# Ledger of designs, part 93: designed miniproteins, single chains

Each design is a single chain, and the fold is of that chain. pLDDT is the mean over its residues in the fold that is shown.

## One batch from the design tools (miniprotein)

Design m3436
Fold by ESMFold2-Fast:
Structure m3436 (fold): chain A 94 residues (1-94)
Amino acid sequence: SERLERIAERVKRLRPALEAYLQKHDPERYQRLKAATVEELLASDNIEAVLLALYRAIENGDKEAFEKAVRKLSEIVGKTPEEVLDLLEQALLG
């Protein structure tokens, strides 16, 4: 859909900024997150880890991992999955 294409384009732009932020503020944690599997990232209660899992899911075309990441983000931010998709489309989660 056009909406998913917009989300994918936003995520491609947001990932370098998130990775630069993590590398600057906690380089050890950044290296751990970079080495982690999508499953390990999705098990985290940390928004940055789950966003990295979402970015990898989009890059790999992994629809199941994408859906899991959106649900996990909705739990962390206290919003519905639909509201999380709206925030991703608007680049307000990143």
Scores: mean pLDDT 78

Design m3437
Fold by ESMFold2-Fast:
Structure m3437 (fold): chain A 66 residues (1-66)
Amino acid sequence: ALEEARKAIEEAQKAIDSGDFKGALTAINKARSYVDQLRAQGRDEEAERLEKEINELVQKLADKYN
């Protein structure tokens, strides 16, 4: 879950930078799913750090496409 979340965050970043809006949304949703899995495992500190990164990517995506 942790490594998968990090990979999904990296995919979202690359998709945003390349203008792939659908790819960015898919990767962000994937990352959120893995963060939910980490929280279910009691890994709240790691989940919180990744959630902050995801929120930053969501803001970047919104700024680019609004």
Scores: mean pLDDT 81

Design m3438
Fold by ESMFold2-Fast:
Formats: sequence, C-alpha cells, structure tokens
Structure m3438 (fold): chain A 68 residues (1-68)
Amino acid sequence: SIEELAKELGASEEAIEHGRLLALFLDGDEEAAAELARERYGEEEAERAREHARRLAETVREVEERAR
C-alpha cells in the first residue's frame, strides 16, 4: 500500500497515520476515519473522527444541492 511504501522510505508511523486520517476526513469516510482514530487515540476520538467526516460530507452535499 502507499502507507507501507512511505514507511519503507523512512516516513514515521505518526506522519503516515496523520496523513491517512486527514485523507479520510476529506473523503467523508465516517467508519474508516473512526476506525483509524480508535486504533491510535481510543474510542472517544473515534466518535469525534466519525462526526468530523460526516460534517464535511454533509457540507459538500448541501453546497452541491444549493448550486442547483
């Protein structure tokens, strides 16, 4: 995966995980963002990550709806 390649090239695990979490937030993938946050920071952060991803996805949909 791209994460494994970055690790082999010397990127820290922290940098890789931060990049993955940011990408999941931008994609609005609630469950993937929650699972990654749970693995790194625990259950409370998983719920916050899910909410953040959902909020971004909803905002994008609302903007697209209003542009009609």
Scores: mean pLDDT 68

Design m3439
Fold by ESMFold2-Fast:
Structure m3439 (fold): chain A 95 residues (1-95)
Amino acid sequence: MMPRDLVLRAIALVLEAIGLLLEIEQLEKKLKEGADLEELIKQAKELIERAKELIKEAEELLKEDPNNNLAKKALELAKEALERAEKLLEELEAK
């Protein structure tokens, strides 16, 4: 059985990952609208670093509780956020 603190930590990581994905969608939309490329590149790099940190936190939680499905979901979402942010950075640098 999972301690309550591990469940709350996993929920927090899932919410942070969802927040990252929403911020990435906003940057993708701004790129299509012709926003300042230098500022978008800076924000994309910051999102990449946040996604990497979130992956580490989710992996650490899974080391403590390997069967935590919320932590697995957080890791999945964080990896998706990293992939999308890296792809966005490539699109920004191609302009």
Scores: mean pLDDT 84

Design m3440
Fold by ESMFold2-Fast:
Structure m3440 (fold): chain A 58 residues (1-58)
Amino acid sequence: MDEVAERIVKRNPLITKEEAKKLIEEYFKKYGNPKSVEEAMKIPGLTKEDAELLLKEK
């Protein structure tokens, strides 16, 4: 999660790393943990590479 949050901040420096983490956590609370890269990519602002990293860290 930390690496993905850092990548999001690098692409959108208007948000903080903490905000990026909260966006991902809120998605998981609302829709559950993604089981595939395709499901993880449904999180707004994530790339395919970010989705793959999230799945590997779980």
Scores: mean pLDDT 74

Design m3441
Fold by ESMFold2-Fast:
Structure m3441 (fold): chain A 94 residues (1-94)
Amino acid sequence: SAKLSREQALRTARTFAALLAHAMRNNSLTEEGAEQLVAAFVEELADLSAEERREAYRTLRERLAAFLAQNPDIPAELRAIAERALERLGRELA
């Protein structure tokens, strides 16, 4: 159902945001790890509509932006890795 698909999209976005936030907080985020997370997120959204994929991406961006605003001490290198992952994800879901 449309409601269940939307709930799945939002859960996937929250999970991906939490995984990136966790990796950044623990100084464990790598380019390879970020690329693997992007691939997993794209796969989880593959069967969803374009609108549901856009909503998931928007939710992910908003949650990561809030995390980074609340955690200014995150190293610039990790912030850059996360930003590149978001840019790649935006292209993959377009």
Scores: mean pLDDT 85

Design m3442
Fold by ESMFold2-Fast:
Structure m3442 (fold): chain A 62 residues (1-62)
Amino acid sequence: KREELLKLIGEILDIIGDEIELELKYKRGEISEEEYEKEMAKLREKLEELRKKLEELDKEID
């Protein structure tokens, strides 16, 4: 359960890192606005799923 919490936090941090990387690529003109929007939407969707998992885990513990 503690291991599961740490794993979820790690996955959330990875997504944040991916968002930063994607934003930097967009600012550098390496990707189009359409591609940026599409990839950001995917990352936000994954983050929302992880948030729900974190809430369920938190609800069981405290």
Scores: mean pLDDT 78

Design m3443
Fold by ESMFold2-Fast:
Structure m3443 (fold): chain A 65 residues (1-65)
Amino acid sequence: MEEKLKEIYDAARRAFEAARAAGLTDEQSYRTAINVAILVAEKYGLSKETGIEAARKAYEDVRAE
């Protein structure tokens, strides 16, 4: 149940954290997370909008903590 959505969110969050660790800015890391989330969403047969929303939520959650 919603396992695919969780995988997309987790992938987006990991991509953001990895990009930040590699020295990218927050904006660049967020764009990287969006691109990764879209690819994972498409792999699961979900829309690009689903990927974008998952990446946005992951980014906002990380910044709020």
Scores: mean pLDDT 82

Design m3445
Fold by ESMFold2-Fast:
Structure m3445 (fold): chain A 94 residues (1-94)
Amino acid sequence: MTFEQLKQGIENLGKMLLSQTSDPEAKKALEELIKKLLEIVEEAEKTGDLEKARKQAEELGKEALEKYKDNPEMKRMVEFLLQQVLEMFDALLS
């Protein structure tokens, strides 16, 4: 996997998840998470520190899961997004 493929993968996941929810607050939260994940990837591309980027993405996802723990729809979408993004980082690291 390349950095370009990772960024494209995150953007495509974001578009897919945004299409699956009609809740405006969920859409806003997902857009914010996607933006922050892309910023983490861009910093990793600049610094070469993929391990730090993976940890930052995992921590961001855990914070979002805690924030939305009482929202089952958001929790499910964040869990899916986090799992997919971490798998993409692992593919880039291998």
Scores: mean pLDDT 83

Design m3446
Fold by ESMFold2-Fast:
Structure m3446 (fold): chain A 62 residues (1-62)
Amino acid sequence: SAKEYFEEGKRAAAEGNYLLAKKYYEKAIALEPSPEAYRNLGDLLEMMGRHEEAAEYYRLAA
C-alpha cells in the first residue's frame, strides 16, 4: 500500500539510505499522492543538495 511504502521510505531515510528512501517515496506517490509524501521527498532532496527539485515538491505539498 501507499502507506507502507511511505513508512519504508521514512525508515530508509532515518538509516541514511537516501536512494532507497527516494525509491519508496516515489512508489508511495505513484499509488497515492499526498502532501505529507511530497514534503518528505522534498526534505530528502534538500538533504541530498537538490534544492530546486525540493522546492518543486514543497510547492506540490502546499
Scores: mean pLDDT 87

Design m3447
Fold by ESMFold2-Fast:
Structure m3447 (fold): chain A 65 residues (1-65)
Amino acid sequence: SEADARAAAEAAARRARELAIARTGSEDVEVEVRVQGPSTAGATARVGDLEVRVGASAGTVAEIG
């Protein structure tokens, strides 16, 4: 559903941002989010040269690549 896709997108974005802040100490994080399905999404967080990719689906949020 749209609500499930939004929840996945928010979870992926939140986790990607959290990891980027933890690794750099910077809160100036750029996050790009892509809805991939009815309950799946990916997010990419960038700080300078650092890139963190996270995928989310129902019940799962994990760093990828």
Scores: mean pLDDT 81

Design m3448
Fold by ESMFold2-Fast:
Order: sequence, then C-alpha cells, then structure tokens
Structure m3448 (fold): chain A 72 residues (1-72)
Amino acid sequence: GEEKAREAERYAELAEEAARRGDAEEASRYAREASRAAVEAGPGEALTRAIGYALRAIGAAVEAGLRTGIPP
C-alpha cells in the first residue's frame, strides 16, 4: 500500500520535472517506475492514488515525447 502510493507520487513529480525541461527519455523512465509502484500498491485506497500518480507520470512522458519527437 501506502509506501507504494508515495513512491508513485515521487516518480510522477520527477516525470513532470523531466518533461518541463524537455527530457522525454527521463520522463518515460520515471513514468515506468510510477507504473511499477502502482502495480505493487495492492488493493484499497492506496492503489487508487498510486494509479492516479502513474497516469500523471505517463501524461508527462507523453507530453515531453510530443514536444521532442521522441516516443515515451
């Protein structure tokens, strides 16, 4: 649970920072880590939050990829 939700949140923040500086490769790496944390969160409210953070990280990676022409 909770620890994995916090992990996903941290990676989402890192993915957004990487996306802001145009680093699509790093944003994609953080998005993958956020998604992994979400899968490992297990059932309950923590899973819902972790999924939310993983989607946020994926969104940042996709945005960076679209700006740089590098797929996430």
Scores: mean pLDDT 77

Design m3449
Fold by ESMFold2-Fast:
Order: C-alpha cells, then structure tokens, then sequence
Structure m3449 (fold): chain A 73 residues (1-73)
C-alpha cells in the first residue's frame, strides 16, 4: 500500500498543478489516472484493514478534484 499511497499523492499534485494552469487536457488525463489509483488504494486498504489511512488520502484529494471538476465542466 505504501507505493500506491505515494502514487495517489503524486497524482493529486499533478492534478492540482494542471487545474491551476488551466490546462484542461492535462487535468483530464491526470484526473483519470488519479481515479484509477484511488480505486486501487481503496480496494487495497479495505483488504488490509487500513480504511482510515485511505480516508485521510481521500480528504487530501478532495480540493484537487473540486478544482479539476470546475475546469472540466
């Protein structure tokens, strides 16, 4: 789960940067990657009983998703 959590946090930063730059194409690509990684993290956390840890990462993700959603709407 460590590598997956790191990948998710990195994807959040990429999405946030793309959204701030107003780069719709980059934001859309980063968002798709983030959604895939977040799903894998959630499934792994549930299987390993680390749901609380996954929830913390999801809270870090929320502002980036909101910024991207505004740009991609």
Amino acid sequence: MEELAEAVRRAIEELTAAAKAGDREAAERAYRELVRLARELAETALAEGKEEEAERIARELQPAVEAAAELLA
Scores: mean pLDDT 74

Design m3450
Fold by ESMFold2-Fast:
Structure m3450 (fold): chain A 59 residues (1-59)
Amino acid sequence: SDVEDAENDLKGAEQAKKEGSKATARAALHGAQEMIETAKTEEARKLAEEAKKVAEESL
């Protein structure tokens, strides 16, 4: 589901932050941006926006 996909994107962004890898963080940022654009629900969109924020903190 959109919410589950967005939750996985957030977990990916959090993992990128833990690893301190700019390459992983950049990939997570792109994924989050795509999810924000395609999200069908407000819940999924908010999770994707949080993932984007976490990924940006790692760059």
Scores: mean pLDDT 79

Design m3451
Fold by ESMFold2-Fast:
Structure m3451 (fold): chain A 92 residues (1-92)
Amino acid sequence: IEKVKEQIIALLDRYVAGVAATESPEVAAVIEEQFAELKKELEKAKSAEEMKKVIEEKFGELIERLLALGDEETAGRIEALKDAFLALIDNS
């Protein structure tokens, strides 16, 4: 469980670094804020099921915020990232 948390956190940090170079400042700020909350809640998770619940909830919130900004393309990329993290937890 701890190794999967470290891997997800490292992937989130890499994504945030990339977003600063490619997305608008508003979109980048929303992603950074939501991923900070996701990392905080993920560190509290004590099981694979709790990690999946945190990912579903926090990514769902982020997708909704991005859609409200009219950024369907970034929302789609974030949904794909969510699915990848859920698969990573299921295969660990």
Scores: mean pLDDT 79

Design m3452
Fold by ESMFold2-Fast:
Structure m3452 (fold): chain A 85 residues (1-85)
Amino acid sequence: MVEQMRRDAEILVEAARAVASPEAAALFARAAEEAVRAAELLEAGAPEEEVMELLRRAADALREAAALLSEEQLEALAARAEELA
């Protein structure tokens, strides 16, 4: 699970960079960082409460990033993420 979360986070960050939206890319990078931290805490046996808080922050950042993207950029992001997966 932790390895898969890191992989998914890397894909999201790379896809965001490819879309060329600096603000959205920064939010995707933040979401990826929070998700990776959640995975690391989960692996270390941290309380679920801490893990869920980080995952919630990651989800919030992703929603904010999506709101900044046009439909064309969202389509490009999805296509790029699929290529990298």
Scores: mean pLDDT 73

Design m3453
Fold by ESMFold2-Fast:
Structure m3453 (fold): chain A 76 residues (1-76)
Amino acid sequence: AEADRERALVLLEGAIEAARAGDGEGAARLAELAARYSPDPEAAELARRAAEAAAAGDFETAVELLERARELVRAA
């Protein structure tokens, strides 16, 4: 649904900002929520992997995966 897509985009943007700020817990939580609302299964999987990376403190990988997920959701 369009509403789910828009929600996923907001959550992905928030996750990227949290990861860039070094907030691993916030980034992981927002990324997991983004995966739930993402209409694209590939974007959802990227967001889940980003949540794992953020929880592990790998913020650079988390941001890269979240940016890829965001691009897929925007294209949907």
Scores: mean pLDDT 85

Design m3454
Fold by ESMFold2-Fast:
Structure m3454 (fold): chain A 73 residues (1-73)
Amino acid sequence: MNEEIVARAAGRLLALGDSEGAEAAFELMVGTPEQTKRAADAILEAERRHSPEEAPAEAGRVLLELYEEIKKE
C-alpha cells in the first residue's frame, strides 16, 4: 500500500522531468518499511495541502528533502 503511493509519485515525477525527485522516491520505496511509510505520508500531505496542479512539484521537493535527511542519519 505505501509502496504503491510512492511508486505512483515516482512515475509522475519522471513524467514531469524531475529525475532527482523520482530517484529519491525509488530509493525510499525500496528502503525500510518505516522510510517508505514516511515517504507515502509526505506525498499524501502534499496532495492534501496543495492543488492537483501544485501537488506533484511539492511532492518531488519533500521526497528529495526526506531522502537527504535519511542519508544523513
Scores: mean pLDDT 80

Design m3455
Fold by ESMFold2-Fast:
Structure m3455 (fold): chain A 55 residues (1-55)
Amino acid sequence: SAEERERQIARIREALERARRERDLTVAKVALHDAKLLGDEEMVEEGERVIEELE
């Protein structure tokens, strides 16, 4: 459902923001995998940017 998708996107965004704050590459990689499973291109791009920033 759209509501469930919105919640999953919010969780991915929160995980990526946490990964950036804590400089946690593992959390960033997990969030990117979740974004890929969801099929959300915007979240995949955001996750890839966060990983690039941390590496």
Scores: mean pLDDT 85

Design m3456
Fold by ESMFold2-Fast:
Order: structure tokens, then sequence, then C-alpha cells
Structure m3456 (fold): chain A 87 residues (1-87)
């Protein structure tokens, strides 16, 4: 199952940044979702990071406030970063 293990809220100027970290013990993965909202409470960006705790591999998906995918990055176990095609 997916368990919420960390929650933080911070300010970046007039923006609110919420970071939620989840762990899936069955797949040994950590999922971090960062949501940024403007002064009106509107979502301006979302970042989803999925880390494989066994290999150290990481996938980062970045979306704008309208849900459009902006980038997908994969980092391998050696730390090499590759940008994947946006669907």
Amino acid sequence: SLELVSHSTSKDGDKTVVVNTYENAASNKTITITTTRDADGTIVSITVTVKDNATGEETVLTLDGNGRVLSVQFTDAAGNVTELPVP
C-alpha cells in the first residue's frame, strides 16, 4: 500500500509550496508530489518524483497549472540524467 510519510508546507514569496512524500513498501518506491499555488490558491505547477529505493533510479514528471506535461526526466542508478519525450 501507499503510505504518507512526510508533509510540509512552505512559502516562496506569495506562493505556497506543499510537499507530500509517500512510500510503497511492496515496490520499494518513494513518491514525492510538490504542488505550488499562487496567492489566489490556483495551482501553477506540480512535480511528481518517483524514486526506486533499491536501485536509486528516479523519474521526475513536471506539469503546469493546467495539467500539461512539460518534462519527463529519468536519472539512472549512476546519476546520469536523460530527458524523455513528452507524450
Scores: mean pLDDT 85

Design m3457
Fold by ESMFold2-Fast:
Structure m3457 (fold): chain A 86 residues (1-86)
Amino acid sequence: REFELEVLAALAYMVAGIARSAGAPEGVVEAVRKAAEAIEAGDLERAIEELERAERLAREAAARGVPGAETLARTARRLRERVREL
């Protein structure tokens, strides 16, 4: 479980970093980063809440035509599914 938490937290931090570099909306980047912090702390309920927020904000951005936002929404959903498996 510790190894799984470390790997998922690292992946979430990488997603947040890549999203920031790509110019994703700050709210999405912040939500994914907070999810990574929650995973690292073992607070899986908070991690799920933050990933749900990230998916919602990314979908809203995709509806406005923000490039890559649809991919971010799918990535946030996949991370949330992985966290639910822990």
Scores: mean pLDDT 84

Design m3458
Fold by ESMFold2-Fast:
Structure m3458 (fold): chain A 59 residues (1-59)
Amino acid sequence: SASLQALFDRFAAHASPLARRALALLREDPTMTLREVAERLGVSPATLSRALAEAFARL
């Protein structure tokens, strides 16, 4: 089944450590903005956006 949890697990298996951390934060609080996640992880929003885009391309 294409559950959100299954998609998250597939994402984590192919994602960089940065993308995995970002997804973990979003699972805990899905109302966080990209900027808030990037700030919490100590990276620029552009760096985080690229990492997420690359991870999603592997789904």
Scores: mean pLDDT 75

Design m3459
Fold by ESMFold2-Fast:
Structure m3459 (fold): chain A 70 residues (1-70)
Amino acid sequence: SSEAIKDIEAAIEALKKGNPAAAIKGLEDALRFASGEAKELLEKAIEALRQGDIETALEYAEKALEVLKK
């Protein structure tokens, strides 16, 4: 959905600016509008952030965005 896309884009921007707390919130908000493969990728991005792995989180968030834009 367009809502999930906007939330993920905001989360990616937050990660690039060094704000993982804002990114987690954005990804959790996006989960409300995501299902299937996109949901699984968002859950993996959130888990990576909980482990402090910003690079892996960014990769999963970008993949979720690509899935939603299909």
Scores: mean pLDDT 86

Design m3460
Fold by ESMFold2-Fast:
Structure m3460 (fold): chain A 70 residues (1-70)
Amino acid sequence: TNTDTLHNNMGNLGDDLNDVMMPLTMDVLDHLNNGTPDDLLNMNYLTNLMLTYVTDFGLNMGGLTTNLNG
């Protein structure tokens, strides 16, 4: 069913979040708490990667919603 497909895709997204976004977020937090001024450039890079990933996720969710409604 469409519900089962959504559930499975959300599970896969959860795995991506745990394997990618969680380690990235922890690195960002570590740099914020213990970093030096030089770490700000790396922080900007990591933030941009996170924004790109979130944007791609939004596009994928939009496409999934369209497919479920068709």
Scores: mean pLDDT 62

Design m3461
Fold by ESMFold2-Fast:
Structure m3461 (fold): chain A 91 residues (1-91)
Amino acid sequence: SEAREYLGLGVAAFKKKDYEAAIEYFEKALAIDPDLAEAWYYLGLAYEELGKKEEALEYYDKAIEAAKKNSDNPSYVALAKKAEEKKKKLE
C-alpha cells in the first residue's frame, strides 16, 4: 500500500538520522492509514531523538491505541509493549 511505502521511506530516513524527513514520511503514511501503529511508533522515536519528550509520549500513546486495534497480529502486540516500555522510561 502507499501508506506502507511512505512508512518504508520514513524508516530509511530515520536510519540515516534524517529525523525531519522521517517525520514527513511517517505523517504522509498516517494521513493514508491512521491505524498504522508502526508509523506512530517511529514518530515517537523520531521526536525522542529530537529531544521532544512530550510529543514522543503522545505518539507512543497513539502507537499503543493503533496496535490494540490489530491485537490478533503478534507484531503489533510486540509494538504496543515496546511503546509502553518507551513511555515508562521517559516518565
Scores: mean pLDDT 88

Design m3462
Fold by ESMFold2-Fast:
Structure m3462 (fold): chain A 72 residues (1-72)
Amino acid sequence: DGYEETIEKAIELAKEALELAKKYKAPEELIKKAEEALKLAEEARTVPGAEVPLKALEKAEEVLEEVKKYIE
């Protein structure tokens, strides 16, 4: 499975974003984005092909960056 590492990374980053967002009491919109990123990453395990894993990784990276900017 060529995208297993991509999916695992997406899940890790999305979980980190969600944990930080909850810990620092981020706005509901940002918490929701982190939850959606995690859901997409988990769904990537059930979908064949590159598109969903790559989108999941991109979304996880984006939401983690937003959360980090919020807590600075």
Scores: mean pLDDT 83

Design m3463
Fold by ESMFold2-Fast:
Structure m3463 (fold): chain A 99 residues (1-99)
Amino acid sequence: AVTLTESGGGTFKEGETVTLRRSVQGDRPVWVVWVAESGAKEGSIVAMARLAPGETLTLVLENLKKEDTGVYVAYAFAEPTSDVSKAVAKGEGVTVTVV
């Protein structure tokens, strides 16, 4: 099985930088996509990488704006795709709130 572990959410001020991390646990490499699932960027793919077990995909959001507020979720795929219905694993999501 493949599991995604997510971290780095919280409450931030406009102009700050946040680092969101997604780590893969499992027995095989996967393609990981970060998707904004809520907020002004809902439906946007914000990063993609191929990860081996124990590796981390990092998303850095610099100069935060209120529009960056939302839930960011990782999806893992066996093959490169933007079709979230084909995901082999989905993370719980992390919330970023910009005040």
Scores: mean pLDDT 76

Design m3464
Fold by ESMFold2-Fast:
Structure m3464 (fold): chain A 88 residues (1-88)
Amino acid sequence: MQDYVNQTQNYTNQTRDLTQSGGSVSDVQKYANQTGDYGSQASRIGNQRGTDQDISLSNQADGDRNYAQNYYDQSIISNRRRRNRRRS
């Protein structure tokens, strides 16, 4: 459980850092997808075990997945801004 939550957080941070550094939309999407995959595993374990701790950890992973999706959306906006202001 904790490993999946940690991986979800790690890939969320990678998605954030790449978005903020102006990385490619496809690379941001790749890390956002990894966040989704690990977050889904954490949610599945939380539902199967049903302990308060596992449910809390799965909720943290769900939050991280939402942050990663928001960073992916920001990367699309940033890419559009670059195309509109700088054609390269």
Scores: mean pLDDT 75

Design m3465
Fold by ESMFold2-Fast:
Structure m3465 (fold): chain A 83 residues (1-83)
Amino acid sequence: AEEYEKKGKEALKAGDYVTAGEYFKKAGEIYEKQGKYEEAAEMYENAALAYQVYISKTPNPAAEVLANYEEAAKKAKELRKKL
């Protein structure tokens, strides 16, 4: 989980928001499987924010990125309800 979180942060620094979202999503999935719901929620929140930044800066974002944003946002909300 920590390795993907690090890669997500590095992608954000590089301005690669889609790659950042993917890495944060992977980190969130691993934390969730470990029962670390607070850390998982934070990673899905970071993924959703990364995708949202890309969408806001991109006139014609790919449908896949929009779907990934919605899934990350939904997952973050669902995990927060379990805390």
Scores: mean pLDDT 82

Design m3466
Fold by ESMFold2-Fast:
Structure m3466 (fold): chain A 69 residues (1-69)
Amino acid sequence: MTKKLLERAKKALEEGDYDTAILSLAVVVTVDRKKNPKVAEAARQALDAIERGDVETALKYLDEGIKLA
């Protein structure tokens, strides 16, 4: 369930568990690419933000993805 994966990623990111956040977002990007392309794009933007160390922007994209899922 995509929304639960995004909620898990958000909680993991807030707790500093970057590995769990990255894994959960990677699953959403892969699985939702066809069925929810806007959600997949939000997850990809969150991953890019985490990679840059921009946690605030990553959380913003996670909230967007959760709202769309």
Scores: mean pLDDT 82

Design m3467
Fold by ESMFold2-Fast:
Structure m3467 (fold): chain A 55 residues (1-55)
Amino acid sequence: MEEERRIREEQEREAERLAEALVEAGLLDEELARKFAEMVRDLSIEGELALLKAR
């Protein structure tokens, strides 16, 4: 019930942090990072399942 929503919200935040870290490291462009975060956020469950299946 609330667990799945919490995981989704947490993964959204982690995805943003990861994107920000990648941009800071110069591995990813700011524009691409924004698109990535938005895509992951829009496809919270499906995005994670397609890109990274984690616990």
Scores: mean pLDDT 66

Design m3468
Fold by ESMFold2-Fast:
Structure m3468 (fold): chain A 74 residues (1-74)
Amino acid sequence: MKKKIEEVVRLAREAARAAAAGDLATAERLDEEALRLLEELYKETGDEEAVKEALARALAEVRALAEAIEAALA
């Protein structure tokens, strides 16, 4: 399970990097995949607060970047 959690964090980081580079489509796709994995992991591990906090931080970074790019395009 821990390895999958690390994979989710990596996906979120990569999505954030793609968004920063201006690849909005790639960033959104990676973000969706990370969210999907997060949903599954969170449902299965709901007891681990440390995992939740680490994933929430990565998710917040991805969301903030996606929002900033959408605002720039608007």
Scores: mean pLDDT 69

Design m3469
Fold by ESMFold2-Fast:
Structure m3469 (fold): chain A 80 residues (1-80)
Amino acid sequence: MAEERARELLAEAEKETDPEKLLEIADELIRLAEETGSLQAARYAKRAAMKALKLSTDKELILRAIGTVLRAIGVELDLE
């Protein structure tokens, strides 16, 4: 169940080009990883946040995206 939800969110992230929406997807994936212990959700959160960072042109969005990437990495390391 958690792995299926993580894949759905990753599919949304792969199609999304708005950095703010990508960060919302990354935050949802981080929450899913924290609630379920899903390593895949943490990895997908990192991918969504990295895509947001690549597409961000505003300084505030860039800093927020960097923070989200670091949070996703932290969760991934805590899960193994």
Scores: mean pLDDT 85

Design m3470
Fold by ESMFold2-Fast:
Structure m3470 (fold): chain A 60 residues (1-60)
Amino acid sequence: LGIKVEAVFDYTASSSDELSLKKGEKVIVKKLVDDDKVLVESLTTGKEGLVPLIFLKPVS
């Protein structure tokens, strides 16, 4: 997908496949995995992982 989105809340990874995010952190959506989950890459850290879609919003 390659779309830039932003974390609306702090998120703490609950499994090794997930990525922790801070509120306001910008990430790139790489792939839709499930209805509720996306694979993202953090623009701050360069790390990839799964996050719930509900924690993300579009950025400019």
Scores: mean pLDDT 78

Design m3471
Fold by ESMFold2-Fast:
Order: structure tokens, then sequence, then C-alpha cells
Structure m3471 (fold): chain A 88 residues (1-88)
């Protein structure tokens, strides 16, 4: 049970990191072509919805706590990545 919740949370965290990478790529002037960007966004949305449904079926309260921890980790990674882009 625990491992499946962790896998679903990691999957959601991966989606958020991928969306962040797309956004920062745009800021750096390295955007994906419009068609590829649209496909990536659709795929990420589908993965997010599937992961959310899985978490809701397993344990909502535990999933929410793990997601909050992952969200904080992603925010720190976002700041670190922004600093690297500014220095590059």
Amino acid sequence: MEEKIKEAVELLAGVEKAELALELGKEAGKELPEEELEKAQKELKEIREKAKKLLEELDKEKAEKLMEEKKKEIEKEKEALKEKIKKA
C-alpha cells in the first residue's frame, strides 16, 4: 500500500518537474515547437489525472501529506534551476 502511494506521488512530482522544465525552457528561449509542446502538455495532463485517481483510491490523507512534501521539494528545485539559467 505505502509503496503504491509513494509511486503515485513520485509520478505527480515528475509531471510537475516536467511542466516546470517546459516553462523555464520558454524563459530561456529554448521552447519546444508548438506541436511538440501541445503534445507534451496533453500527455502530462493525462498522467496527472491518472495519478490523482490512483491516490484518491488508496488513501487521500496520506497522499495529500506526501504531495505537500513533494511540492516543497519541487519549489526548491525550481529556484535552483532559475539560478542556473540566470548564470548560464
Scores: mean pLDDT 71

Design m3472
Fold by ESMFold2-Fast:
Structure m3472 (fold): chain A 60 residues (1-60)
Amino acid sequence: SKEEKISKLKTEIENLEKDIQALREVAAQHPEHAAFYERGIKRLEELVKKLKDEIKKLES
């Protein structure tokens, strides 16, 4: 159902946001790899944005 799809997307966003936070903590401990981690974080943030847009479409 639409409600189940929205619920699943919200859970995926929560998990991705936790991964982003964990990755930021790792990045802070490894400044020599800052560019690599910054790129990874940006990709995850873009994915979160895409999933949030999907929820908006389903709720509209």
Scores: mean pLDDT 87

